Designed miniproteins, single chains, continued (5). Designs and how they scored, part 37

Each design is a single chain, and the fold is of that chain. pLDDT is the mean over its residues in the fold that is shown.

## One batch from the design tools (miniprotein)

Design m17268
Fold by ESMFold2-Fast:
Structure m17268 (fold): chain A 80 residues (1-80)
Amino acid sequence: MERAKKMLDAAIKEGRRLAERLAQYDPEFAAELMKRIDEIEKRYKEAVENNASLEEIQKIFDEASEVITEAVRRLREQQA
């Protein structure tokens, strides 16, 4: 559980950092990315408060990972 929480915290932090960097190239996508990261963080906090299963935390992490992967792809395209 603790490891999954730390990984999700790191993913949320990285997602926000990527959104800030993307804002200079694609402000509309950056805004959508930030909204998705905020929604993921809200669900993560609610899951932790409700003592959700590790499986539920992992599903939230998988979604955060997908969002970050897309952000990284978009950032690479803009910097190429």
Scores: mean pLDDT 79

Design m17269
Fold by ESMFold2-Fast:
Structure m17269 (fold): chain A 92 residues (1-92)
Amino acid sequence: HMSKEALFLETELALLEMQAAIAKRILNDPNATPEDIQEVIKLLEKYKKKAEELLARAQSLGHEDVARTAQELIEYIEKLIEEAKKKLESMK
């Protein structure tokens, strides 16, 4: 049986992955304004912090597979933040 704690963490990570994917779509939208990109950066920073909290929780509980998923998500969000910052700089 998967523990209830592991299932909860996996569910929260899946929701964050969906939110990060939506953020990426906004970054790739040719009609996105500088204000849209600034908002996406703020949202991605919040998602990163939440993913880091989920990583710490997974590590403390010994859920290695969940911890790996959280780490991969953190790395993906960091990449999106850098892409968003570069796009915002190019719009000046």
Scores: mean pLDDT 87

Design m17270
Fold by ESMFold2-Fast:
Order: structure tokens, then C-alpha cells, then sequence
Structure m17270 (fold): chain A 64 residues (1-64)
């Protein structure tokens, strides 16, 4: 093909990846059709990181 048609699937979306991971680890039903607010996204991400690592996420490490 003269140009590569790049198919970006939803699975490559950080939000959907985060939701899938949360569903897998937390065992809760996540609505993949519902869009998260930035605050909900960060809260869910922090919970996942803390669950995986067993350590609290320090906000000072996020703000360089």
C-alpha cells in the first residue's frame, strides 16, 4: 500500500486500558461505554497502581 493504514483500536486507548485493568484486578464491573472525567481517571489509576505495587502513590512524585 502507498501508505500504511494505521488502525487504532479502542484497546490502545489509555482510558480503556485502565478500565480493563481495573476490571481484571478489582473484579468490579466497569462500564466501557461511559467516559471518565479526568479526576475519575486519575483516581482509578492511583487505585490500580496502589493495588499492584502495594504502596501509596505520592502526589509529589506526579508533580515534578
Amino acid sequence: MPKSSIVTSPSDDPEELLKRRAEELLGEEIDFSKKLSPEEFLDLWKKLVEYITGKPVDESLLVK
Scores: mean pLDDT 65

Design m17271
Fold by ESMFold2-Fast:
Structure m17271 (fold): chain A 79 residues (1-79)
Amino acid sequence: MSKNPLVNVLAEYYEKTFKDPREVALLIAIGDDESLRVIEESANPLESDIERAQEILSILENLPEAPQDLIERVKTILS
């Protein structure tokens, strides 16, 4: 598993929800974390980046095991 808690939470979600292979779920989760970092560092994020961050927030808010700090991070990016 990744040492990044967001990647671990999202990868487990993709494995269980979409039945993705472990390797594919991990790559998708890594891509999601990278997208959030790009938004955090960008002065003018694209609408598609914002839409993806909103999808990630929805996933985290609907996961009972998701740490609150990860939810707050994505909310801060979208604020």
Scores: mean pLDDT 77

Design m17272
Fold by ESMFold2-Fast:
Structure m17272 (fold): chain A 96 residues (1-96)
Amino acid sequence: SELLEKAREILKEIEKLYEELKKLFNELLKDPKNKKLLEEIKKIVDKIREKVAQLRELAAQTDDPEVKEILLEAEIILGVAEILLAMAELLLRKSE
């Protein structure tokens, strides 16, 4: 279905953003005073939030269990991304 294909594409974009987030977080661990890295992390998390919101809107249009599973995976990624952002903010604060 077109909705399933769109959901898969959005999940792939979310997964790519999550890999970028992990790289930025690892860079911040090596340079915890780098405020620019925190701002980049915030931007990536905002993009993940936007993509998950799009996926929620698609999932509301269908009873396809595969689309619902994709949304669940995306919600888990968003949850982890929010935790990483909170940890990044705490790390920067403790390093000042």
Scores: mean pLDDT 90

Design m17273
Fold by ESMFold2-Fast:
Order: structure tokens, then C-alpha cells, then sequence
Structure m17273 (fold): chain A 82 residues (1-82)
């Protein structure tokens, strides 16, 4: 589930990816996924400082979480442009 969620996310299929991230976390709770999903909620609300903090926590839990790395950079870019 997590690997499929990351694949969909990298393909730009965000809705399907987020559904699978939530399902993966429900079946096997993951600190990395929990922080990632929280970061995505902040990002959608345009709360980029909070989003950055959560994506950094996701990467502390799983340094190989590529989706979190991508979103961390996007959140930093958005914050810099505000």
C-alpha cells in the first residue's frame, strides 16, 4: 500500500495517493505517514511553516520517504514566495 501510494503521488494522482496513504496508516500505523498526512493538511490550508515542520518530522521517522521530501521542497518554495 505505501509503495503504491508513493507511486501514485509521484505520478501526480494526489487524491488516490492520499487515500492509500491513509489506508496504509490505518492498517499499520506509521509515524512517518502520520506526520506526512498532517503536513499535507497544513499545506492545503496554506500554512507552510507548519507543513514544513511536519514534513521534516516525517523524514526524521523515514529518511527515504520520497513523497515527504518532494512536499518539503514545495512547502519551502511556497513559503518563500508568500
Amino acid sequence: LLEEAERLFLEGRYREAFELFREANEKEPSEAIEHFLKGMDYYAAQLYDEAIEEFEKALEADPNFRSAKVMLEKAKEELAKQ
Scores: mean pLDDT 82

Design m17274
Fold by ESMFold2-Fast:
Structure m17274 (fold): chain A 65 residues (1-65)
Amino acid sequence: KEAEEVLKRILEEILGQDFSHLPKEELIKRLNEVFKELGINYDAEKVAETAAKGRPGALEGARAL
């Protein structure tokens, strides 16, 4: 939900295109390709989840640990 919106925003910022019609799995795949091209050693799924958790909160992060 929130992770999907974060993925769309990141792709729009980097590629300058609208990805609002893509499902979450395709957004993750696309962002992973972009990260590899930019030399970024991050998982798109992990980045999106972290950003989503950072918005509503520390609570989910604390529970996961």
Scores: mean pLDDT 61

Design m17275
Fold by ESMFold2-Fast:
Structure m17275 (fold): chain A 87 residues (1-87)
Amino acid sequence: SEEKERLLREALALVDGLAEKIRKLIEEGRLEEAEELLERLRRVVEEERALLPDIEDEALREVAEAALRHAERRLEELEKELEEKKK
């Protein structure tokens, strides 16, 4: 559906910005704010995953699948950095 494709493109654009902001918050010691945005990033990634099967545009689906894998890896790295900073 066109609406699902639009939502997917919006989610892809948000992931990079959220990940960068989370990293800066961790570096600044703003751990509570970082944790809140990390949960938001996780939700965006979950929504992206849920939309993939319904994307008719094969090229968009391929780009989104690659971006999803990258986002999931970033999410895991940020979770580890946050836990290390809490110690």
Scores: mean pLDDT 80

Design m17276
Fold by ESMFold2-Fast:
Structure m17276 (fold): chain A 85 residues (1-85)
Amino acid sequence: ADREAARAKIDALAAEAHAVAGVDKARVRHVLEFMLDLIERGDAAAIAALRAGLAAIEAAVTPDTTDAELLERLYELTLAVEAAR
């Protein structure tokens, strides 16, 4: 139940992000599903790595940073965290 409800929200958020910002909905979905999977598994080391990477991305954001650039950085972060496991 919780996973199906979370997936429905992820699908809705990905569709909204695409409609509002024109970002790739498949990448939004991938990032959100990866985050959900980490939370469900309780992988503390991967969650800590993700948190540190998110803080670095936030510190690098400027007023000129686009939603597409942010999505690309988040997507690359999910791939890096997965590769380090």
Scores: mean pLDDT 71

Design m17277
Fold by ESMFold2-Fast:
Structure m17277 (fold): chain A 65 residues (1-65)
Amino acid sequence: MDALAAEMERVARDLESIPDAEVVELGEKRLVVRDRSKDATRRAAIEVIAVSVTFYGGEVEVERV
């Protein structure tokens, strides 16, 4: 099991549990998340969770709607 792959799946699952977050793309090293939140606290939470993939060498893009 690749550590990056395991982390990306975990982060994607955590983001999918947030009502305003949608995982648009889950690639081998790239995660794209759509953020529909209007609350600054929720936005910060989504960003912090998504950015955690970078600690394992992944790339992340957060699309704010």
Scores: mean pLDDT 80

Design m17278
Fold by ESMFold2-Fast:
Structure m17278 (fold): chain A 79 residues (1-79)
Amino acid sequence: SRTRKLLEERGVLTGDELDEAMNELELSDEVKAKISRIELVNGVIVLHTTSRLTPEQALEIARRIREEGYDGLAFVVEK
C-alpha cells in the first residue's frame, strides 16, 4: 500500500501525507481529527494523538494497522 511504502521510506508521516495515509486506512473523521502524527519505530507503529481515543476508536485504528501488515501499535497522547 502507499501508506506502508511512505512509512517505510520516511519513518514519520505529518501534514498532507498523514492526511493521505489516514484516508487510505479509511479512518473515520472523528479519529482523523485526533491524530497528529504516525511514526514507524523498529516495526512498531506509534500514533500521536491530541486527545484520548475511545476504546472503539483505538480498535478501529488497530484493525486498520494490522490490515497494513503491522502487529505492533502504540499510542502517545500529547499533553
Scores: mean pLDDT 82

Design m17279
Fold by ESMFold2-Fast:
Structure m17279 (fold): chain A 83 residues (1-83)
Amino acid sequence: MTPEELEQARRRALEVLREAGVPDDLIEKFEKMKATLESLALYAVDLDRPEVVERIIAIAPSEEDQKILRGIVEAHRKVKEKK
């Protein structure tokens, strides 16, 4: 993944979160922090909206990156469901 592809993917993920109702202040904070796709996907799990999580995973530029993100998301979900 090139830095340009990563930046574009991150911007798309932030837009997905904005569409899901995440406040602009928090979106701006994620932009300033250069939050990774991984961090944004994990935050989407906290929204309890599986369609938002899937949209963020789909933004990853390769099938391998999507598989890695899905694994991280599933691990996070299991931890949250069990405390």
Scores: mean pLDDT 77

Design m17280
Fold by ESMFold2-Fast:
Structure m17280 (fold): chain A 72 residues (1-72)
Amino acid sequence: NPAFLSLLQEEAEKLRLDTAEIVSTIQANPEQLAKIEQELAASDNPTLTLRNWLVDYDVAKGVEDIKRAVMG
């Protein structure tokens, strides 16, 4: 899956995200990896689809960090 990993690293780097953390998270969740690959394969614009997923991932992480800070 070199094309997917290359796109993931490139787009995550452009967004200044922690590429190592994202890759580790995806590798720990093979179902999530397969889902993302399917979405990219079905997309007319894989780069945009991947960027949207990375933004959603970052937002979700931010929401969890806020919840943890408020509750803890």
Scores: mean pLDDT 74

Design m17281
Fold by ESMFold2-Fast:
Structure m17281 (fold): chain A 91 residues (1-91)
Amino acid sequence: MSPEERLKEANRVLAELLEKIIEELEKGDKSKEEIIAEAKEEAERRLKDPEVLELVLAHLDIIGSVMNNNSLEKTIEVLRKSLENLKKLLS
């Protein structure tokens, strides 16, 4: 897989996981730790290329940091903007 194909695949999976993370945060029935852990498990299940997986897992760690350092409302705002930007890159 080319570097460009790896980045495109990582961005595609990240966009889908980010949408799921936002949905779970809005529901409010899971801890931040559970939401991130479930996203990491989904990434590991979907991604065969270890370099693509590492890119996605690194980004999920950044999302976890955003969640820990911001209010729920601010976190959702930041993540929605990130998702919008990822969707533009995939168009």
Scores: mean pLDDT 83

Design m17282
Fold by ESMFold2-Fast:
Structure m17282 (fold): chain A 87 residues (1-87)
Amino acid sequence: SKELTEEVKRLEEQSRRLMEEAVRYMKKGDVKKAEEMARKAEEAEKEAMKLYEEADKSDKETREHAIGAGASAGLARMAYSAAKIAQ
């Protein structure tokens, strides 16, 4: 539905912002904050995937936004890993 697509799009945007913050904390060497941002991005990904599964799986727009949320969460996890290794 249009409402589900808009909600998944908001979750993608949330995950992207959290990824940007994880990268920022990685650059500062703040491992704990990078971990916190990565965890929150993963929660946004899980919620986006749940809504995508509840929606019609043929909905390309909802699928693309859910994939985008997952990509951002993945990058946030990589930022946390990089911050941890750099310590």
Scores: mean pLDDT 85

Design m17283
Fold by ESMFold2-Fast:
Structure m17283 (fold): chain A 94 residues (1-94)
Amino acid sequence: SLEEEVQRAMRLLGRAVRAMLEGRFEEAERIVEELLAQIKDPELRALVEETWARIREVLEEGRRRGWSREELEQRLLAVVIDLAARMDALVAAK
């Protein structure tokens, strides 16, 4: 179901973010690639792709600006909250 795909996407994105924060960049990209290959809903796929791009942008900006771990986590939390709202809207629309 779409609800099960959303739950899986949220879990795997969380693991990918953790891997990225720990410097395991290749593992993080592999997790996201495997997730995207399993998503059947095109709107969910696009949302995951967009969100992962935003996460990478936040991490890149944080590295350039020398943000603390706490600052990075706060910025990433905002991205996750936005994603959760958009996932709820997607499920409600279908």
Scores: mean pLDDT 83

Design m17284
Fold by ESMFold2-Fast:
Structure m17284 (fold): chain A 69 residues (1-69)
Amino acid sequence: SSSASRAVGATLRAVALHLDGASFEERYKAVREAVSLLDPESARRLARTMAKLGIISEEEAEELIREAE
């Protein structure tokens, strides 16, 4: 779907921002965009994975999980 394609793009942007040493705020914004385009289960999985990789904090992941449901 078009939403899945946009979610992939936002996810890749979050990874690129992480590799470029961008602020946590910019990374969080990109991850939040990606999770907003996914179903709740996929959104929760992505948020947890991004926290595990150190792209966002565990607290930020919990916020995104609450927003996803």
Scores: mean pLDDT 83

Design m17285
Fold by ESMFold2-Fast:
Structure m17285 (fold): chain A 71 residues (1-71)
Amino acid sequence: HMTEEELEKRVEAEEAALKAHFPDYEIDPSKSLKERLLDIARRRYEELFPDATPEQRQKMLEALEKRIEEE
């Protein structure tokens, strides 16, 4: 089980990786870890599932959001 501190470190690492690959990726440290993780997931889902419908991507984000809340 990930601790909140471990989750924060992972979010920061993933944001750094996205920023390095996409310099225009905006990191907002005032957002909650949950919101930042959802922003990362949204960008990654666009890359992994470019042919997915907006509804399919929304369902994936909702599933991730519930998973984060349950941790």
Scores: mean pLDDT 75

Design m17286
Fold by ESMFold2-Fast:
Structure m17286 (fold): chain A 81 residues (1-81)
Amino acid sequence: SKRLELLKKALEEYNKIAPVDPEFVEALLEEFERLLKKQPEASFEELLERAVLEVGKRFGLPEEVAQATARVLLTILKDVE
């Protein structure tokens, strides 16, 4: 999926600025793909925010930190495309 490849690129760019747990990256990509298959009509922004919040919850991240992470990734995505 083009959207999944864009998320991978955004995560690679984010990792250059702030190192990310590889297990978090894997879980985020899996959750994003799961949501994309269930709701293919949803926007990239909506799917990414939902994936980051769900995975962040599993990893014990505060909701505020998960929301901030999603915003940074969305900002990076605008520069990658």
Scores: mean pLDDT 80

Design m17287
Fold by ESMFold2-Fast:
Structure m17287 (fold): chain A 90 residues (1-90)
Amino acid sequence: SSKLTRLRKGLLDLANEIRKKYPEAYTEARKAIADVLEKAGVAKVSKDPANPDLILVEFDEEKINGLTDSQIDALLEAVRKAAEEAAKKA
């Protein structure tokens, strides 16, 4: 889906930006991104109890395909803000 591709591309670009700006805080930023996606209802987030830093994110393609481009852009801005705030506090 073009909408899922748009979201995934935006998330990849953000992840690369956070790794460059805040290399020591990437795990905290990753957790913040996952939280925003789960609260938006576009992904299911799970953790391995044996490895709580290993976060699995499963996208809900049906819900994402139901979003407008403006809603995807707003979601990407929300995850960016959350990731940067989490990285600054780490």
Scores: mean pLDDT 81

Design m17288
Fold by ESMFold2-Fast:
Structure m17288 (fold): chain A 100 residues (1-100)
Amino acid sequence: SHHHMEALKLLEELKELLERLEEALRNKDIETAQKIVEEMKKLAEELLPLLSEEQAQKVENAVAGAYLAVLLAQQGRYDEAMLALESAKRTLEELIEELK
């Protein structure tokens, strides 16, 4: 369906933002990381109405994980931040594969 193709495109864009967030945190660039998480939240708000309730919860969990990663990084807890991002990335990758 048109909604299915739109959801997949937005999920791929969300994954790209998550990868850019990972790079920002590897560089300890907290300002860029915060901006990326804000963009992820806006993109997720556009995505949620296109998804089932279960799929929407997975997107919300991934965005929450990205937000947690930034909070951990602000505390200097970069190893824990990277683990939170890995979990978020895996959730999005699994959802993208389900929709292909």
Scores: mean pLDDT 88

Design m17289
Fold by ESMFold2-Fast:
Structure m17289 (fold): chain A 75 residues (1-75)
Amino acid sequence: SALKRLLEAIGRAIDALNAAGRSEEALALMQRAGEAYKAKDLEELKRIVEEAVRLLEEAGRHDLAAELRSVLEEV
């Protein structure tokens, strides 16, 4: 499902941000994504992925940011 695919993409971003020492931002994404997923809010999950892309770019994770952008185009 689109919801599951977006949630999995956000999970990968959370892991990468934690590895980069950006744990407060990772926790905020995790909490927001959990609430959006419970609400089945596809548009909010898309916005969270867009924010995750920005944070990954700032962390120098350009390859993962590109993968997340690809997920957005496919859902």
Scores: mean pLDDT 89

Design m17290
Fold by ESMFold2-Fast:
Structure m17290 (fold): chain A 106 residues (1-106)
Amino acid sequence: SEAVEAAREGAREAGEHARLAAESKNREEAMEHGAKAGEAGGRGGLAAADAGTPEAAEAAAEGGGEAGREGQRAAEESGNREAAFGAEVGAGSAATAMAAGATAAR
């Protein structure tokens, strides 16, 4: 199931970039990683939507939720307000895109 793997990989990359955004030292770095988190989640969500299978829908829904929670936790632990903002926006965008992909796949 390539679509399940793509959804899981998109979620994993989204979580990693949200964490990197939270660890960023300045606004530009945080927003760059936040954007990459959203982009990774978008790829995972789109892969699920294109496949249209229950398994891909579940992988996108679960992965999006996990990426969102990881990004939220990283943002809360961040010592930098701009880094926290980038992480939260990036993770939120990824979670939203993956949830949309899951819905479209059903």
Scores: mean pLDDT 89

Design m17291
Fold by ESMFold2-Fast:
Structure m17291 (fold): chain A 88 residues (1-88)
Amino acid sequence: AKAAARARAEAALKRAREFAEKAAKLLQGTTREEVLKGIGYAIKAIGDALTAALAGARAGDTSLGREAAAAVGAALAPAGLSVDADAF
């Protein structure tokens, strides 16, 4: 059902934003522990963005994956990381 796929995509988009925000803050930190935790959250954010893209596509809505990629990219840009939203 498209509704179930859309709900999954929206939940993944929310998690991607939350993890990207945590990653951005930690990656601007001065300690090795903060940077390593930041990398971990960045990986989680990318994984949830991929989930949002896949579930969004199955729901017939490609915007959810692009929104997730854009949110992750914007949050991580100050740390020198880029995410290509056009890939979603």
Scores: mean pLDDT 78

Design m17292
Fold by ESMFold2-Fast:
Structure m17292 (fold): chain A 84 residues (1-84)
Amino acid sequence: MPLSDEEAEADLRAARELLKRARELIKKIKEGDFSKIPEFASVASAAGILISSAMTTENERLREEARRLEEELKELIKEFDEIV
């Protein structure tokens, strides 16, 4: 079922915060803190779920924002795969 605009905006806001945390975790992993690997996997998974949920919206603007966040998540996962 399509999400309301309010629900999609909330999911995208949460996804943005998770992507910010994922970037911080990647930086720490690059600095040698491999204990952050499980946290990165969890945060990336959660962000992906929220982005996928937001993509079910009928609001074109919010769907375009979700696609941009999906592209950012894919780049972060690629960067992570190049480290491990």
Scores: mean pLDDT 85

Design m17293
Fold by ESMFold2-Fast:
Structure m17293 (fold): chain A 68 residues (1-68)
Amino acid sequence: SREERIANLFAFSAAFTETYLAALKASGGDVRAALEATIAALPALGAQYNVPQSLVDALRAYLRRQAA
């Protein structure tokens, strides 16, 4: 359902946010390294929360632009 899709999207968002914050802490505040770790984790998280691959790919492209 639409409600389930939105709930999964928010759970996915929370999960990659946690991944980013954990990587940021582990890198001593290196935003580039934390973004790269987050980008690497996105495909597996997208699959876990049944998020469309097209949305995962768009988010990865956006974050790569922020990491540059």
Scores: mean pLDDT 89

Design m17294
Fold by ESMFold2-Fast:
Structure m17294 (fold): chain A 64 residues (1-64)
Amino acid sequence: SYRDQGLQYEKQGQERLKQGDTKGAAQLFAQAAGYFYRAYRETGDLEYLQKAFEMGKKAAELMS
């Protein structure tokens, strides 16, 4: 599901951050944001929209 893919990319992003790979982490958090946004569009669940913004913010901060 889109939710499960979002959670998987979020986890991988956190693992890359722990390794010091900020660019890799940013790309993975951006992927997570995309999947959570798709989950929101499919379900209408605002928790997924909140997760999409959270992941997108993390990606943007790491690319700055």
Scores: mean pLDDT 89

Design m17295
Fold by ESMFold2-Fast:
Structure m17295 (fold): chain A 77 residues (1-77)
Amino acid sequence: MSLEELEERMKEAIAAGDEEAYLAAWRERVRLLVETDPAFRAALLAEVPALEEAAATQEGFLKAQAEAALAVAREAA
């Protein structure tokens, strides 16, 4: 799946009001960026402490998004 396909899926999820579908596509986009963009990977790894704080202190969608980003970052490390 390409970045363009993932961006289209995120757009469709927004139109449908589907937060789970949006988060799934967003997570795959982050994973693909980590695999294809070394600068993005380095930036994400540098943000791990902030993501851990967000996962601990946020709730709902923001917590789920932070947890998804942390999972991708930890796989990349």
Scores: mean pLDDT 81

Design m17296
Fold by ESMFold2-Fast:
Structure m17296 (fold): chain A 80 residues (1-80)
Amino acid sequence: SSRDQAEALVTEMVALVERIQTEDLSVEEVEALRKEMERLWEQARSLTPPEWQPQLDALYETLLATVDTVLEKRRAREAA
């Protein structure tokens, strides 16, 4: 179902964020995974009923903030 597909995409998004947090990735690698996360979010959103889209958007914003924090720390490390 569309719901099962959306849930699978959300699970994949969370897995990408866990990889970004746990692996010693370069800035380029983190930026590539961030773009993939955006692609997964857009696909999940298209499969999500309007009443659930605010919850999905809030989750995505939370995950994106985590990724952006890691990315800033990695950029600072590579600049040093």
Scores: mean pLDDT 86

Design m17297
Fold by ESMFold2-Fast:
Structure m17297 (fold): chain A 85 residues (1-85)
Amino acid sequence: EEEELRRTIRELVKGAAIAYVRDPEAAQALIDGAIQVGRETSLEVAKKGIEEAVEELKDSPYAEATRKIGDEVLARLEALEAARA
């Protein structure tokens, strides 16, 4: 279950990075999806999925977009956790 959520976040972040230039609306929907799935799991699991997305695309033309999108998703999840505390 946790592994499935981590994988889903990873794939959504990767998909958002790949879509970012050509289809910003699709990229935003994937970012929103990653945040939604991230809210269903722990911050640690979400962070791990984001780190895996960055690592998988680090040698691709999408490396910078993946890092930027990952940082945005993580920042929003951290803000939601802080508001919950």
Scores: mean pLDDT 83

Design m17298
Fold by ESMFold2-Fast:
Structure m17298 (fold): chain A 85 residues (1-85)
Amino acid sequence: SMMDKIKEKLEEARKLRNEMLELLKQARELWNTDPEKAAELYKKAQELLDKLLELGAEIVLDNPEASDEQKNEANMLVTTGVLSF
């Protein structure tokens, strides 16, 4: 169903945001000891943020069946992702 697809997209968004935060944490830990690897991890986190932004936009803008609660969660995941950089 459309509701199940939206739920799956939200679960994917949560996973992307969590993976992005883990990469940022690892990058910050490596800043002073291995800046080249830190930069690589930061770049991977940016790529995950781009995917999260696209997925969030799909949930909010392209899915009229999405509830306000689901749209608010997607916006929160995107906002907290952006603010983590």
Scores: mean pLDDT 86

Design m17299
Fold by ESMFold2-Fast:
Parts: sequence; C-alpha cells; structure tokens
Structure m17299 (fold): chain A 78 residues (1-78)
Amino acid sequence: SMDKLLEEVRRLLEKAKFPEENIEIMLKAVREALETGDVSKVVDAFMEVAKKNPNMSPEQIEVMGEILRKVKEFIESQ
C-alpha cells in the first residue's frame, strides 16, 4: 500500500540521518509521485536535496537510490 511505502521511506531517511526539513521535502515528492504516477517529481526533489547537501554520506546516496527504485517499482506495478 502507499501508506506502508511512505512509512518505510520515512524510516530509511531517518536511519540515514537526513535533516527533518529534507525528509519532509522528500516524503512530499514521493507521495506526489505515487498519487500521480510521475516519478520525475521525486527525481527533481532528490537532485535538489543532493545539490544543497554536497557532503552527503555514501549511505545517504545509497538510500536515495533505494527509495527511487522502490517508488518506480510501486508505480510500474499499478
């Protein structure tokens, strides 16, 4: 379900130690993508977060990639 995926995404972002303001931006983009089937909003939001955070850890980069894969899989399965 969409709600379960959003809960999993929040947990992944929190474990990777993203700031709360970035978590809110990323979750909003994920929700919009899941509701519209448009992955581009997630890609754009994640790229903006990455550009504003040049010192992102490898774990943070990996988690962003995992979330993008999960969102694409969910949309493609509908």
Scores: mean pLDDT 85

Design m17300
Fold by ESMFold2-Fast:
Structure m17300 (fold): chain A 76 residues (1-76)
Amino acid sequence: GAEEQLAAGRAAFAAGDLDTARAHFEAAAAEAEAAGDWRLVAAAHANLARVALAQGDREAAAAHFAKARAAAEALP
């Protein structure tokens, strides 16, 4: 599920494996979005933004932070 993908992505990020981290966070975002779990959508995109910053991609980071903010604003 999305929480398992987030955990795997965080472990990969801590190990410096940014490509593996991105893949897990993208899977988490897709699963969370399909489930309508906006908290997990926000968490996945916040983590994707961190991966993008670590890779020097400021444009991708900004886009993911915007998606994380929008998802967080959808929370009750």
Scores: mean pLDDT 87

Design m17301
Fold by ESMFold2-Fast:
Structure m17301 (fold): chain A 105 residues (1-105)
Amino acid sequence: KLAELEARREELLREAERIEKEASGREATELMLEPAEELLELVEQIIALRGLSAEEQRQLRAAMDAREKERRLRSLALALTAVEIRRIGDEIQKELEERRKLKKL
């Protein structure tokens, strides 16, 4: 059972590397979310099955938490980019409107 979970973890890591090589930008980020979630669940199951020391368990938990935070940061970065694009668009429209008024004078 433990060996099967470890093999699946390695398979998901290879899948993530494949996505990074074959896809780019937003598509790569979106395709990565599901493998990342499965990896977090597998690591937790491995921790539960292993007689690991408390320190080792803390290190693995910290790595899982770091991945969750990274996933959230990527989602926030995409949302912030959309907001910034809208803001720039609004500023350009305002400038064009003012320029049109000046040309009509």
Scores: mean pLDDT 61

Design m17302
Fold by ESMFold2-Fast:
Structure m17302 (fold): chain A 64 residues (1-64)
Amino acid sequence: MTDEEEAEEIKRWAEELIADAQAGRLSPQVGEYARKALEAAEKGDLVTAQSYLIQAALERAIER
């Protein structure tokens, strides 16, 4: 897997989480972490992007 392929996958996951948060299916906080992950991936900072994506996933898991 290349860094470019990994960035595109992170962007795809983040975009899905952002869309779900905007639709009210997930909290605004999940959407915020997903937006930060997308921004980091766009800058090529994959470590930061993965960190925010993990935070979004954890926040989603603990929500009602």
Scores: mean pLDDT 78

